# Designed miniproteins, single chains, continued (4), part 2

Each design is a single chain, and the fold is of that chain. pLDDT is the mean over its residues in the fold that is shown.

## One batch from the design tools (miniprotein)

Design m12037
Fold by ESMFold2-Fast:
Order: C-alpha cells, then structure tokens, then sequence
Structure m12037 (fold): chain A 99 residues (1-99)
C-alpha cells in the first residue's frame, strides 16, 4: 500500500462525517473495499521487496498501515449506516487476525 492510499482512506472517513445519508453509504462502501484490499495485500517479506521504486512516496510500515486501517474502520463504524456495520466489524476482526 502507498501513503497516498492511506491518506485517501482517512479523508473519505472524515468526509463521511459531513456527507448526507446517500453519499455516506456510497463513501462507506468505497472505504470498506479499500480497507479489505489493504488487508488482503499486507506485504510478506518477499512482496515488500518486489516494488522497490514504485513512486517517490515513502513506504508505510506494516504496523502503520494496520493502525491507519483500524482508525479508518473505527471512524466508519461511527458514521456508516447500520447495514454496513456488520461488514465493518468483520473487516476489523480480519485486521486483528493479521496484526
């Protein structure tokens, strides 16, 4: 994951606090998908080495990515519609298992 993706997820989570009901549902779904992708793509030692020069952004550590993902999911849970809360909880549980 890039620093750019982490920033985008955080901004989307903050945006949810100001979005209307329809926009909130759409944004929450997008952020949940981004977090799931982040969890699925958590680097193994070898995969971390396969992208040594992808952009000028400093690579975030695995611990930093996990911390950001948790913070984003916690924010989503607060503002997301009830229908998405179960999916957010599932994502949080998966994050804890990979921590």
Amino acid sequence: MSLREAIVMTLLAVGLSFADEEERERLAKEVIELVKKMIDELPTADQQKTDPELGSSPPLSKEELLRIAKMVLDTLYEFAPESLREEIEKARKELEEKS
Scores: mean pLDDT 64

Design m12038
Fold by ESMFold2-Fast:
Structure m12038 (fold): chain A 60 residues (1-60)
Amino acid sequence: MFEFDLSASPEELKRALAEKIAEMAREYERLAKTDPEKAKEVKKKIEEYDKAFEEVLASL
């Protein structure tokens, strides 16, 4: 589930989304070696956040 603070500036929202995507990518890399099923779940979440990032960029 994605959460954001409406008081945050558009620039801060872009940075927060990019940071979340990077964080999840690192988690995916770790899980891919130990639990491919969980890695698949993380990859799906990365795709959701990437889509949200594109929507934020299109809105701003």
Scores: mean pLDDT 73

Design m12039
Fold by ESMFold2-Fast:
Structure m12039 (fold): chain A 61 residues (1-61)
Amino acid sequence: SDEELRKEAEELERKAVRAVIEGDYAAASEYLRQLAEVLEKLGDLETAERVRRSAERLAAM
């Protein structure tokens, strides 16, 4: 359901933020990649693309 997908997106966003604070850019990148997949399932393709770009940037750090 869309409600379950939104809750999953919120949790992945929280995990990504925590990983960045901890300096674990590899984990943050993976959580953002998963977040983008959830956003794509919700039909928010524009936000998903922005999130994927953020994941790529963090993976390069």
Scores: mean pLDDT 89

Design m12040
Fold by ESMFold2-Fast:
Structure m12040 (fold): chain A 75 residues (1-75)
Amino acid sequence: MEAEYAELAAEAQANEAAVLEALKDPALREELERLEREAKEKAEAAIAAGDYEEARRIIGEAQIEAARRLLEAAA
């Protein structure tokens, strides 16, 4: 139902606003940029070794960690 989806979308928008507010903190942004860079370097090394599964795992774990840190900062 549209009403149920509207409630979920409103909750996502509320979380998005809190996340955007948290991203105004330069210390948090630096931490997230570092996490992304480290994950990218490790994933590129795995790709160079032909281990695409490991590269996918590294990126996935980094995305989960970034989301966790954003949610903690937005709380």
Scores: mean pLDDT 73

Design m12041
Fold by ESMFold2-Fast:
Structure m12041 (fold): chain A 60 residues (1-60)
Amino acid sequence: MLEEAAKIINEKLEEKRSLSKEELEKLAKDNGISKATVNKLLEEGIIQVNEKSGKYILPI
């Protein structure tokens, strides 16, 4: 599931460049991705939070 969740979120981040907390929560819910899985993506550095915007982004 982690790899599948990463693919879904990364594809959306490539399209939109960033996701708000609400947009990420909706995407996760719509795709059956748990909050724990999203947290693990953050811990593994697969996705990041931009400190200036507070939005989720792909690692540079």
Scores: mean pLDDT 79

Design m12042
Fold by ESMFold2-Fast:
Parts: sequence; structure tokens; C-alpha cells
Structure m12042 (fold): chain A 101 residues (1-101)
Amino acid sequence: MSAEARALREEANLLLTRAAKKAQDIVGEEGAARAIRITLALAARDPFPSAEEVAEALRAAGFPEEKARALAELLAPAVNRAVELYLEAGYSLDDIVPPPP
């Protein structure tokens, strides 16, 4: 991996880590992990999901409407930017969101 690709990956990981910590303040650790997985899965299927699309997916997954909206406003821009950085670094979407074991 080039130094540039490594720096892009590190920036993407930092963005996701910061978003995860803020999401934990809204829904707790387990809720935050679930919300991030849902948002990443949506981005893998439909790249660059809007905050409204993320909010709908979270509501469908059983998150309360107000929390789903707050999470979507937080996670959509973070996940979209992280995906852009990963793709620029040469990763595929499958590398970002591997299928469950």
C-alpha cells in the first residue's frame, strides 16, 4: 500500500471512529454498532446514501424516529466521506463491508 493510500484509509477509519463515539452518546454502544452496520450495508448497496435514506433504514430496523434522524444526520456524511476515501485508496466496496461470516 502506498503512503497516500494508507493516509486515506487512516482518515476514513478516524471519521468512522468519531461517528461511532457520537452515535454511542445517542443509542449506546450496541445501538451505535448496529446503526453503523446498517449505514455501511446501505452504502455498499446504494453508494452515497442521503441522510433521509439512512433515517428510513434505521426506522425500519426499529430505532425510534427522533434517534434515527439524529443518527442519520451523523452517520450519512461520515460513511459517505469514509467510502470516498476508501475508494480513492483503491479499496472495493466488498473490502469496506465484507459479507457476514
Scores: mean pLDDT 78

Design m12043
Fold by ESMFold2-Fast:
Structure m12043 (fold): chain A 68 residues (1-68)
Amino acid sequence: MKIILKRFGEEYEIEIEKEQAVDFLKQLLDLAKSSGEKLLVNGKEITSEEEIEEIEIKDGDVIELVEK
C-alpha cells in the first residue's frame, strides 16, 4: 500500500506492506520524540505505541512529523 509522509515541508510517497506499517509508525514515533516533533496520522496526534496499534492504516493515509 502507499502512504504519504510529510516532514520539514517535504512530501514523500512510501510504498509499504500492511504488515510493516505498524512497525514503521512506531519507528516514526520514536524519531518524533527524539527530535522534539509530533507524530500526526491523518491530522490526529499520536503519542503512544498503543495508539498506533489501534489505527488501521490504509492506502493514501497521511503521516506527518511537525515541530512542537
Scores: mean pLDDT 82

Design m12044
Fold by ESMFold2-Fast:
Structure m12044 (fold): chain A 98 residues (1-98)
Amino acid sequence: MKEEIEELKKLMESDDPEKQIEAVRRAGELGTPEAVKALADVAVNSKDPEVRIEAARAAGLTGSEEAIEGLLKAMDDPDFDVRVAATLAAMIAVINRR
């Protein structure tokens, strides 16, 4: 578990958007609090808007409370599509927490 998230964090730091997206999807599948925090960080701080969109989506699908703070920050993203993805992901996270 801890070793898997450390490998995913390294992939999320790569300059290859395809590898970053793969790592983001895998972290979403893990759904651990540490993985969700990593997804929220990527959704806010990744250089690639497509990677931020996928991170927001993956974080939202976990339904985790840890996702919500990062998704709220991503709703202020300069990219319109990232803001839409973060808003939808935040709604999904809230629904899944009930």
Scores: mean pLDDT 78

Design m12045
Fold by ESMFold2-Fast:
Structure m12045 (fold): chain A 57 residues (1-57)
Amino acid sequence: SAVEERVAVADLRELAREAEEKGNEEALQLSKQGIRAAEDGDLATASALARQARELL
């Protein structure tokens, strides 16, 4: 759904920003990969990548 995709992308963009501010390259790469997954409609992969990024921050 478009709403769920927008929410996932927004959440992942916030994670990417936090990762960049903290200098956590691994979390940044996971967040960027998650954004691509969410944009492709793969919300399960986006969710898993967001969780992994959060664990590193």
Scores: mean pLDDT 84

Design m12046
Fold by ESMFold2-Fast:
Structure m12046 (fold): chain A 66 residues (1-66)
Amino acid sequence: MLKELVEKAAEALRAGDEEAFREYVEKISELTGVPESTVEFLVRLVAEGRLSPEQAARALETHGAL
């Protein structure tokens, strides 16, 4: 689920769909407790090919445990 949301957010960002991107970032932030700014940063790295969706999901799970 989390990995799928990260993938969809990255796809929305690549497509220039700012509204869908914002909705997915908000949803991920709500589910993980990670700030929206941090979620956005990780999703941008995925969209740029610098980070895999799996790696981003792991980072969000690790930081969301606080």
Scores: mean pLDDT 81

Design m12047
Fold by ESMFold2-Fast:
Structure m12047 (fold): chain A 107 residues (1-107)
Amino acid sequence: DEEKKITEELKKLFDETIKKKLPEYEAELERLRAEAERENREVVFETARAIRTIGAKLDTEKLIEEIKNKEVKEYMLKKLEEAKTLAEAEALLEAAKEVLEKEKELE
């Protein structure tokens, strides 16, 4: 029962962090896209966005590998596989950091 409560708490923290951070990253990326458009750097921006998306997913996967709770790890990996945008990947990266930190606090 305690293990189930910890699992639910970590999943909730993951979901709530994504919910909070996704709009922030979407707003920042739209700002950067608009700036690139004004500077006639759209191709450079799109290329950088694609590379950064791959990098953020790889960084997220590496953090998820450190998660000890198997159910939480599997849940997070499934969400990572579903992520398609840089904003989603960055939000998942922050969420993975929060979950890993919380799990370490729980020993």
Scores: mean pLDDT 87

Design m12048
Fold by ESMFold2-Fast:
Structure m12048 (fold): chain A 60 residues (1-60)
Amino acid sequence: SATEAGVAAVVLTLEKHGPQTVREIAEALGLSQSTASRYLREAERRGLVVREGRRYSLAP
């Protein structure tokens, strides 16, 4: 699904480039910030990423 692909894409960019803001992730993936936020919220719900201030990173 688009959601599965989107979650995988945000996780992969965090693995490659480290902690990033929603804006940085959206720009890297060619997504709107709202779409990137939705994928990041889903990844966070699954325990794959954590938010610290304005940045997301991979969960420990």
Scores: mean pLDDT 88

Design m12049
Fold by ESMFold2-Fast:
Structure m12049 (fold): chain A 55 residues (1-55)
Amino acid sequence: SMEEEARKKAEEILAKKEEEAKKLTGVSRLVAQHELEEARKLLEEDPIKALEALE
């Protein structure tokens, strides 16, 4: 389905952003991880909107 395709693409983008966030310093890393958690929550509620927001 389009929803499953959007979820897969969004998760791939989020995985790359998580790897980049791991290279940040303590406070900046925590902020980036919090923003990624919010994006993951949106992904669970509406995968298509999450993908559009990440593009």
Scores: mean pLDDT 79

Design m12050
Fold by ESMFold2-Fast:
Structure m12050 (fold): chain A 87 residues (1-87)
Amino acid sequence: EAEELLRKSEELLEEAIEAARAGDLRRAAYLSGLSLEYRGKAYELQGDYKKAAEEYREAGELFRAAGDDEKAEELYKRAKELEEKAA
């Protein structure tokens, strides 16, 4: 459910902050990317395609920063598809 995805997003963001405080910037970027991906999924389930696309684009940037180019490209493609649905 959307509320469960938003809770998971918040938990992942807290883990990302802890990783950043520990100096693990790659892990922090990865966890932040996952957090935004879960938030994007929650908005998508609620039919808010514009917000979902924004979250997926930002998540893609964070996954690229974490070294996961394949996941970043997947999220950018998903964001574009949702932007077309929002129009």
Scores: mean pLDDT 86

Design m12051
Fold by ESMFold2-Fast:
Structure m12051 (fold): chain A 65 residues (1-65)
Amino acid sequence: SIGEDLRQLAEAVEEARRRLLEAGVSEEEAKRITDEMALAGLQALSREGLEAALAVIEERTREAL
Protein backbone atom coordinates (compact mmCIF):
# COMPACT_ATOMS: atom_id res chain seq x y z
CA SER A 1 0.00 0.00 0.00
CA ILE A 2 1.09 3.62 -0.46
CA GLY A 3 0.93 4.12 3.31
CA GLU A 4 3.35 1.24 3.93
CA ASP A 5 5.66 2.50 1.15
CA LEU A 6 5.66 6.03 2.62
CA ARG A 7 6.42 4.62 6.09
CA GLN A 8 9.41 2.63 4.75
CA LEU A 9 10.67 5.70 2.86
CA ALA A 10 10.33 7.86 6.00
CA GLU A 11 12.20 5.24 8.07
CA ALA A 12 15.01 5.13 5.48
CA VAL A 13 15.31 8.95 5.58
CA GLU A 14 15.39 8.93 9.42
CA GLU A 15 18.10 6.22 9.36
CA ALA A 16 20.10 8.35 6.88
CA ARG A 17 19.79 11.35 9.26
CA ARG A 18 21.02 9.20 12.17
CA ARG A 19 24.02 8.00 10.13
CA LEU A 20 24.92 11.56 9.08
CA LEU A 21 24.72 12.89 12.66
CA GLU A 22 26.78 9.94 13.96
CA ALA A 23 29.40 10.74 11.28
CA GLY A 24 29.68 14.32 12.61
CA VAL A 25 27.50 16.17 10.10
CA SER A 26 25.82 19.20 11.75
CA GLU A 27 22.07 19.10 12.51
CA GLU A 28 21.49 21.95 10.01
CA GLU A 29 23.40 20.20 7.19
CA ALA A 30 21.85 16.78 8.03
CA LYS A 31 18.38 18.40 7.78
CA ARG A 32 19.23 19.99 4.40
CA ILE A 33 20.57 16.70 3.01
CA THR A 34 17.69 14.56 4.32
CA ASP A 35 15.06 17.07 3.10
CA GLU A 36 16.60 16.77 -0.40
CA MET A 37 16.70 12.96 -0.03
CA ALA A 38 13.04 12.85 1.01
CA LEU A 39 11.98 14.85 -2.06
CA ALA A 40 14.11 12.73 -4.42
CA GLY A 41 12.86 9.52 -2.77
CA LEU A 42 9.23 10.59 -3.08
CA GLN A 43 9.75 11.42 -6.77
CA ALA A 44 11.34 7.99 -7.37
CA LEU A 45 8.52 6.27 -5.43
CA SER A 46 5.92 7.99 -7.66
CA ARG A 47 7.73 7.05 -10.89
CA GLU A 48 9.41 3.68 -10.22
CA GLY A 49 8.24 2.34 -6.83
CA LEU A 50 9.65 1.57 -3.41
CA GLU A 51 12.85 -0.28 -4.37
CA ALA A 52 13.97 2.65 -6.58
CA ALA A 53 13.09 5.16 -3.84
CA LEU A 54 15.14 3.28 -1.22
CA ALA A 55 18.06 3.01 -3.67
CA VAL A 56 18.00 6.81 -4.13
CA ILE A 57 18.14 7.34 -0.33
CA GLU A 58 21.06 4.89 0.03
CA GLU A 59 23.01 6.45 -2.89
CA ARG A 60 22.58 9.99 -1.55
CA THR A 61 23.56 8.86 1.97
CA ARG A 62 26.77 7.28 0.61
CA GLU A 63 27.57 10.48 -1.35
CA ALA A 64 27.11 12.59 1.83
CA LEU A 65 29.37 10.34 3.96
Scores: mean pLDDT 88

Design m12052
Fold by ESMFold2-Fast:
Structure m12052 (fold): chain A 95 residues (1-95)
Amino acid sequence: PPAPPPSAEQRAQQASLAGVAEAVADEVLATNPAAEEAAALLRQAAEAIRAGDLPRALALLERALALLEEDPSVPEWVLGVVRALRSGVEALLAE
């Protein structure tokens, strides 16, 4: 069944969150090549956000965060940004 179309504000928020997820994926891959799986999950999360599949995006972000938390070479700011992305997706789901 077709969901009602997202508001212009929701679409703008989705685009912003997706863009941040892609930027973090690129940074993670550039600085930590061994974190390819986490970077791929972040890119998939960005795609899910753009598609409006927020539950899938949340699951992908949670899996990416778990992998990044296991890698001590990942900067804390990366973990902070991924946690902020998860919170942003959770906020959109609550609307």
Scores: mean pLDDT 79

Design m12053
Fold by ESMFold2-Fast:
Structure m12053 (fold): chain A 70 residues (1-70)
Amino acid sequence: IEEKKKKALEFIEKAPENQVIAVAGYKDGELVDSFVTNDKEEAIKKVEELAEKGYDIGVAAYTQGVLPQP
């Protein structure tokens, strides 16, 4: 769990600027929490919260898409 926390934090720190960061928490293979933010500090706090609960942590970074409207 601590090793997963460390990897998640390293991923967030290395993520490119101006990207959306998604943080996911899993318990027994089931998604129990999901969080999306443009702020790396908020993403880090979420990772720490999930780690304190003993959850597995997944992190992804992506560019926020624009949905065309008619």
Scores: mean pLDDT 72

Design m12054
Fold by ESMFold2-Fast:
Structure m12054 (fold): chain A 57 residues (1-57)
Amino acid sequence: MLEKIREAVREGKYEEASRLIKEALDKGASLDEILEVVPDPLLQGLARIYSSVLSLE
């Protein structure tokens, strides 16, 4: 999953990257792992927001 996120970020596919980030978090990937593969501040913010939503359960 993380490699797919990196590929989408590398290609500038923000919509795909955001979807993959949500899917990875839904599948139990850690926020820290996602942030390590996502250098883009916009997508890092997106990952943090979705992680917070999921943490509310």
Scores: mean pLDDT 76

Design m12055
Fold by ESMFold2-Fast:
Structure m12055 (fold): chain A 85 residues (1-85)
Amino acid sequence: MEEIEEAVKFLREMAERLAALDSPYAPVGAAAFRVAANIVRDTGKEGLKTAAELLEGLAQVTADDPEVSAILREGAEKLREAVEK
């Protein structure tokens, strides 16, 4: 994910994936991915770390739904990998 456009597209796809889940946390998780995509789009590479921290925080809050929490952590890990490249 060296290109910001690829990171934004990935986050939007994760939002759609999460919104498809049968969970009360699905709308909040999807909204978090969309906010993360906007942060990355508007701030570039500096936004990747902030977006990862946002998704990690929400994963902790949604820990009682392990499927939603796992998808949020997967998104955060991908953004962390992009920061290291």
Scores: mean pLDDT 81

Design m12056
Fold by ESMFold2-Fast:
Structure m12056 (fold): chain A 77 residues (1-77)
Amino acid sequence: MLPFEFSEEEKKIREEVIKKLEEKGVDRETAEQLATAAVMGYKLGASPAAIVAFLVAEGFSEELAREAVEIFEELKK
């Protein structure tokens, strides 16, 4: 359980990251965890590299962690 609530904009970005990860063959549960970490990491001012390192430490592959962060960066632009 996350200690923060997402804004409407953050929820929208999270859903778009989930959708793009699912389009790449990632299951919904994994996609939701990756998207949540990417959005929360950026909200807290973490660098992309720090978010990837956090996800790898939590047991996700570096490939999936990088993909989620890259999708978020593209959606932010």
Scores: mean pLDDT 77

Design m12057
Fold by ESMFold2-Fast:
Structure m12057 (fold): chain A 65 residues (1-65)
Amino acid sequence: SSEIEELAEKLLELAPSLSREQAIGIAKAILSGDLVTIEAAIADLREAGEEEAVEFLEKELKKLK
C-alpha cells in the first residue's frame, strides 16, 4: 500500500544501513500496531547506531500506546 511505501521510504532516509525489505517490514509493523516488532526494530537500529531512526520509531511507538 502507499502508506507502507511512504513509511518505508522515510525509514530508509533515516537509516542508511536498512535494506528496503527491512524498512517495509518495519512500516507494516507500525501500520498494524505490532509493538513487539517495533521494539525489536528499535533495538536493532540502536545497535547499528541509527539514532535518527530510533527517535522516529520511539515517537511512532508512543502514538500506538
Scores: mean pLDDT 85

Design m12058
Fold by ESMFold2-Fast:
Structure m12058 (fold): chain A 60 residues (1-60)
Amino acid sequence: MAEELKTKADEAEKRGDYDAAVRYYAQASIEAYKQGNTELAEEYSRRVAEFARRRHAAEA
């Protein structure tokens, strides 16, 4: 479920695994969209973009 995927993304971020965080938030966004929660899907999509950016910065 989107809630559990968000929790997994949060844990991945805490350990610096931004690649996993991006994947979990992307899945959470898809799940929210399937449930008709477009606002939540957009929120998770924004987090995907933010963490994708941080993933590249963290490797520098």
Scores: mean pLDDT 76

Design m12060
Fold by ESMFold2-Fast:
Structure m12060 (fold): chain A 102 residues (1-102)
Amino acid sequence: MRLTLEEFLALPDELKAFLFVSLLTDVSQPGAFERALARARADPAGVLELGRKLWGEDWRELLFRKFDKDRDGVVSVDEIADFLGLTSPAEKAALRALLERR
């Protein structure tokens, strides 16, 4: 899966919240992925507001740019996984399934 900035911005608020929380936690740790997902699902609006307060109005674009390490304007699941420290095939598959959920 590959996402342009436009497609990334169009992701559900739950998924954007999950990605933001995942940057604040080491989601490679046991149970951390599930805890980050649970937090994003419980209060996506609160997580998005936290992102705005910490990084400003453009925080979603800044988040995309952090994942877009080669600056080609497209982010892959592998680039997101590598940035978050997810190394196992199972963790990468879980992230892919979550991002493909529309």
Scores: mean pLDDT 75

Design m12061
Fold by ESMFold2-Fast:
Structure m12061 (fold): chain A 99 residues (1-99)
Amino acid sequence: DPEKKFLELQDEIVALLQELLGVSEETARAIVTAALTGESLSESQLIKVYGLSRSTAREVVRLTKEASKLVLENKDKPTLEILRLLKDFLRERLAERRA
């Protein structure tokens, strides 16, 4: 079921973002949407709307830009493949943070 796989991958990506950034599920889902749509998240919006610290908001902006670039470079690929690439990207960032 492609729809079930899409939802499972999206939930895994959300969980990785929460672990990587220490953000709420709502904030993590906003990051995923921004990365997939190419919409920019502003540092001030993240602080005002999502209650993030300046340091976390700045990290979110940087990560979302990198993720959005990855999505754009792979826009010719199936959505499930793009989500797998995004998941692998976040796993690598999490491994770097733990090292």
Scores: mean pLDDT 85

Design m12062
Fold by ESMFold2-Fast:
Structure m12062 (fold): chain A 67 residues (1-67)
Amino acid sequence: MKSAQLTTAGEILVVAGDYEDAAELYREAAELSSPEVSELLRKAAEYVEQGDVEKARKLVKEALKVE
């Protein structure tokens, strides 16, 4: 639940164009998650930093389905 809230806050920051802070929130959510979900959120953070918002969002949706 808390990891999902951090992930949602990260998505809001992505919409605002604050990719660096969004990536940090995704990594914080990853630390609170299972290894599988953590890997998805870590990759989402990397894609956000690269500007690939569509891939990042897809990975975030997959992570939230597992939680």
Scores: mean pLDDT 77

Design m12063
Fold by ESMFold2-Fast:
Structure m12063 (fold): chain A 90 residues (1-90)
Amino acid sequence: NPAVEAQSAAMAAALAAARAAGLTGSDLVTVALIQLLIGLSPAEILADPEGTIALLDELIETSDPATAELAQLLRDTLLRKLQGIKPVVK
């Protein structure tokens, strides 16, 4: 099925690009999904995470509920990493 193969190939390419940027685990998947959703490269996402959050916020406001839910999950995940919501005692 060409559409499914195209989506699978796009995901594989996004995951490979995120790995090339030095990402692993949940960060790899999060950045790859953001790349698929808004078209920014992993390097661009890492260079401007606040701008990336703003684009995800626009997508949440303008998209159908399923796309908005995914965008919100990715936005919240990226925001948690930036804000250090898991406080570690220094």
Scores: mean pLDDT 75

Design m12065
Fold by ESMFold2-Fast:
Structure m12065 (fold): chain A 61 residues (1-61)
Amino acid sequence: SAAVRAELRRLIREMIEALEAGDRERARQLSAQVVALAERHGVSDQEVLALYHEVLEELAA
């Protein structure tokens, strides 16, 4: 759903920001939340990877 994709994008963005800040523990927790949310809602690894690339492009702009 659009709501699930929006939440995944939010968690992925926070994960990337945590990694850039050097907060490895926060990034690990956020990564686990992304995996759990994706699995719960049947979002494929390919779709999660696509969302990750989209968020990276948005942050680079």
Scores: mean pLDDT 87

Design m12066
Fold by ESMFold2-Fast:
Structure m12066 (fold): chain A 77 residues (1-77)
Amino acid sequence: MAEVVGRSEPVKAKKGEKITLTITLSQPASGEYEVEVINLKTGEVIDKKTVQASGTTLTVTFTAKEDGTYVAIARKK
């Protein structure tokens, strides 16, 4: 039932680097969102978090497991 409502800009990261991804939503954020962090090279979901939000922006922080380009996507819960 939850559809993708936002996606971050891709961010290039090195292994072991702590990265913050910012998602801008098309509508004002309210309530809970499920955020997935994806390695674009593999398509693998490397992290999945529930984020409470207000406004139009969601942020997630993670540590890169491999050198690569990462993106975050958000779905409303």
Scores: mean pLDDT 77

Design m12068
Fold by ESMFold2-Fast:
Structure m12068 (fold): chain A 90 residues (1-90)
Amino acid sequence: SEKYKEALEKFSKVGVELGKKLAEFKERAPSMTLEEKRKAAEEIMNEAEKKFNELLEELKDYSSELQETIKALAETAMLTLKRQLEEILA
């Protein structure tokens, strides 16, 4: 239970940080060139991948069930982020 809460808190922290970067990108996107937007989107996706991989590495001592849960949440978050970035680039 406590480890589950801690894992979700760590996941939430990554989500909040990525959400902030996405919001900042959305605000700046209308003033950016297409190449600048593509570069920014790539950087956000790369950062998200690194942060989720780092999170999963931190959770190696946690139960397999908890690791699988966080991995599934991270996978869903990555797909959602990719969709939103593609929408900004359209």
Scores: mean pLDDT 88

Design m12069
Fold by ESMFold2-Fast:
Structure m12069 (fold): chain A 58 residues (1-58)
Amino acid sequence: MSLLELAAEAVRASETDPKRAEELREELARRIQAESGLSPEEAEAAVRTLETHVRQRA
């Protein structure tokens, strides 16, 4: 599963299930950290960047 797919799921969930969206954002941040070696703070910033990217696509 790609990071963009997780970001798209988080964006979709934010409209229908905010609690699920929060869990997905946390999972996405952890995966970014594991894959890229970024700090937790940098990973959270990357999550927001990915969400912005998928929202602009919509």
Scores: mean pLDDT 77

Design m12070
Fold by ESMFold2-Fast:
Structure m12070 (fold): chain A 81 residues (1-81)
Amino acid sequence: SEELKKAEEYIAKAEEALAAGDYVKAAEYGKKAAEYGLEAVKKAKTPEEVARGIGLAIRGIGLAIEAGLRDKRAEELAKEA
């Protein structure tokens, strides 16, 4: 589906941003991946599409959380310096 494709594209963007240290963009892309994954679940016609949509949503949320935690840690370290 288009929503599954968008979720996969945003997962790739989130991972690339995270690797580059762009935690704000990584969190935004992870959140968008989760939103598209959940939309894919809502529009799913098969159990396989539901499972894939849920998996992408979980991964997107995980990337957004990781990025947010790394961003917060970077700010704390900057204030301590």
Scores: mean pLDDT 84

Design m12071
Fold by ESMFold2-Fast:
Structure m12071 (fold): chain A 111 residues (1-111)
Amino acid sequence: FPEGLKYLEEKDYEKAIEEFEKAIAEDPDDSKAWFYLGLAYFKLEDYEKAIEYFEKAIAIDENALTYFYLGLAYFKLEDYEKAIEAFEKALALDPSNEEAKKNLEEAKAKL
């Protein structure tokens, strides 16, 4: 996905989405393409679509970074219970993620 990643870096999220959708059309089991599609929607503040695509990525390959962004998306939608679950999964896979620890504490404080 060199073009899709380039568009993400340039903050051209619409073009990034087009490139990642092409990648998924060629290989629907590409967990990274689903993750980056979710990330592009997250950057556009479409948190419901971001969650949908992050869950697609996780179903194919569980990844700490994907769980972390899933938690952030749930947090933005004020679904603090699901945010906590996602951050705990992220930390189980990568205990060194200090941002996940901070966001987990913040989400727990909202309950």
Scores: mean pLDDT 89

Design m12072
Fold by ESMFold2-Fast:
Structure m12072 (fold): chain A 73 residues (1-73)
Amino acid sequence: GEEEEELIERLVKLAKRLGEMLAEKYNGLSIAIEVDGDKVTVSVLLKDGSVIRITVEGEEVEIERLPTSPLLE
């Protein structure tokens, strides 16, 4: 519905603002955003090589902090 589209657009705008705030504080920051219906995954690579992964599914929010990127390739 139209309300769902507005919520997704607001989430994208919030993620962009968060990315800009993080980029201002951490030089060399990389951010990836994946949207799949009601599921939004935000992965933030920090200057020290650690990764913050935020998964939002409906009203559930999971935050995972990894000391090193899990990219093994």
Scores: mean pLDDT 67

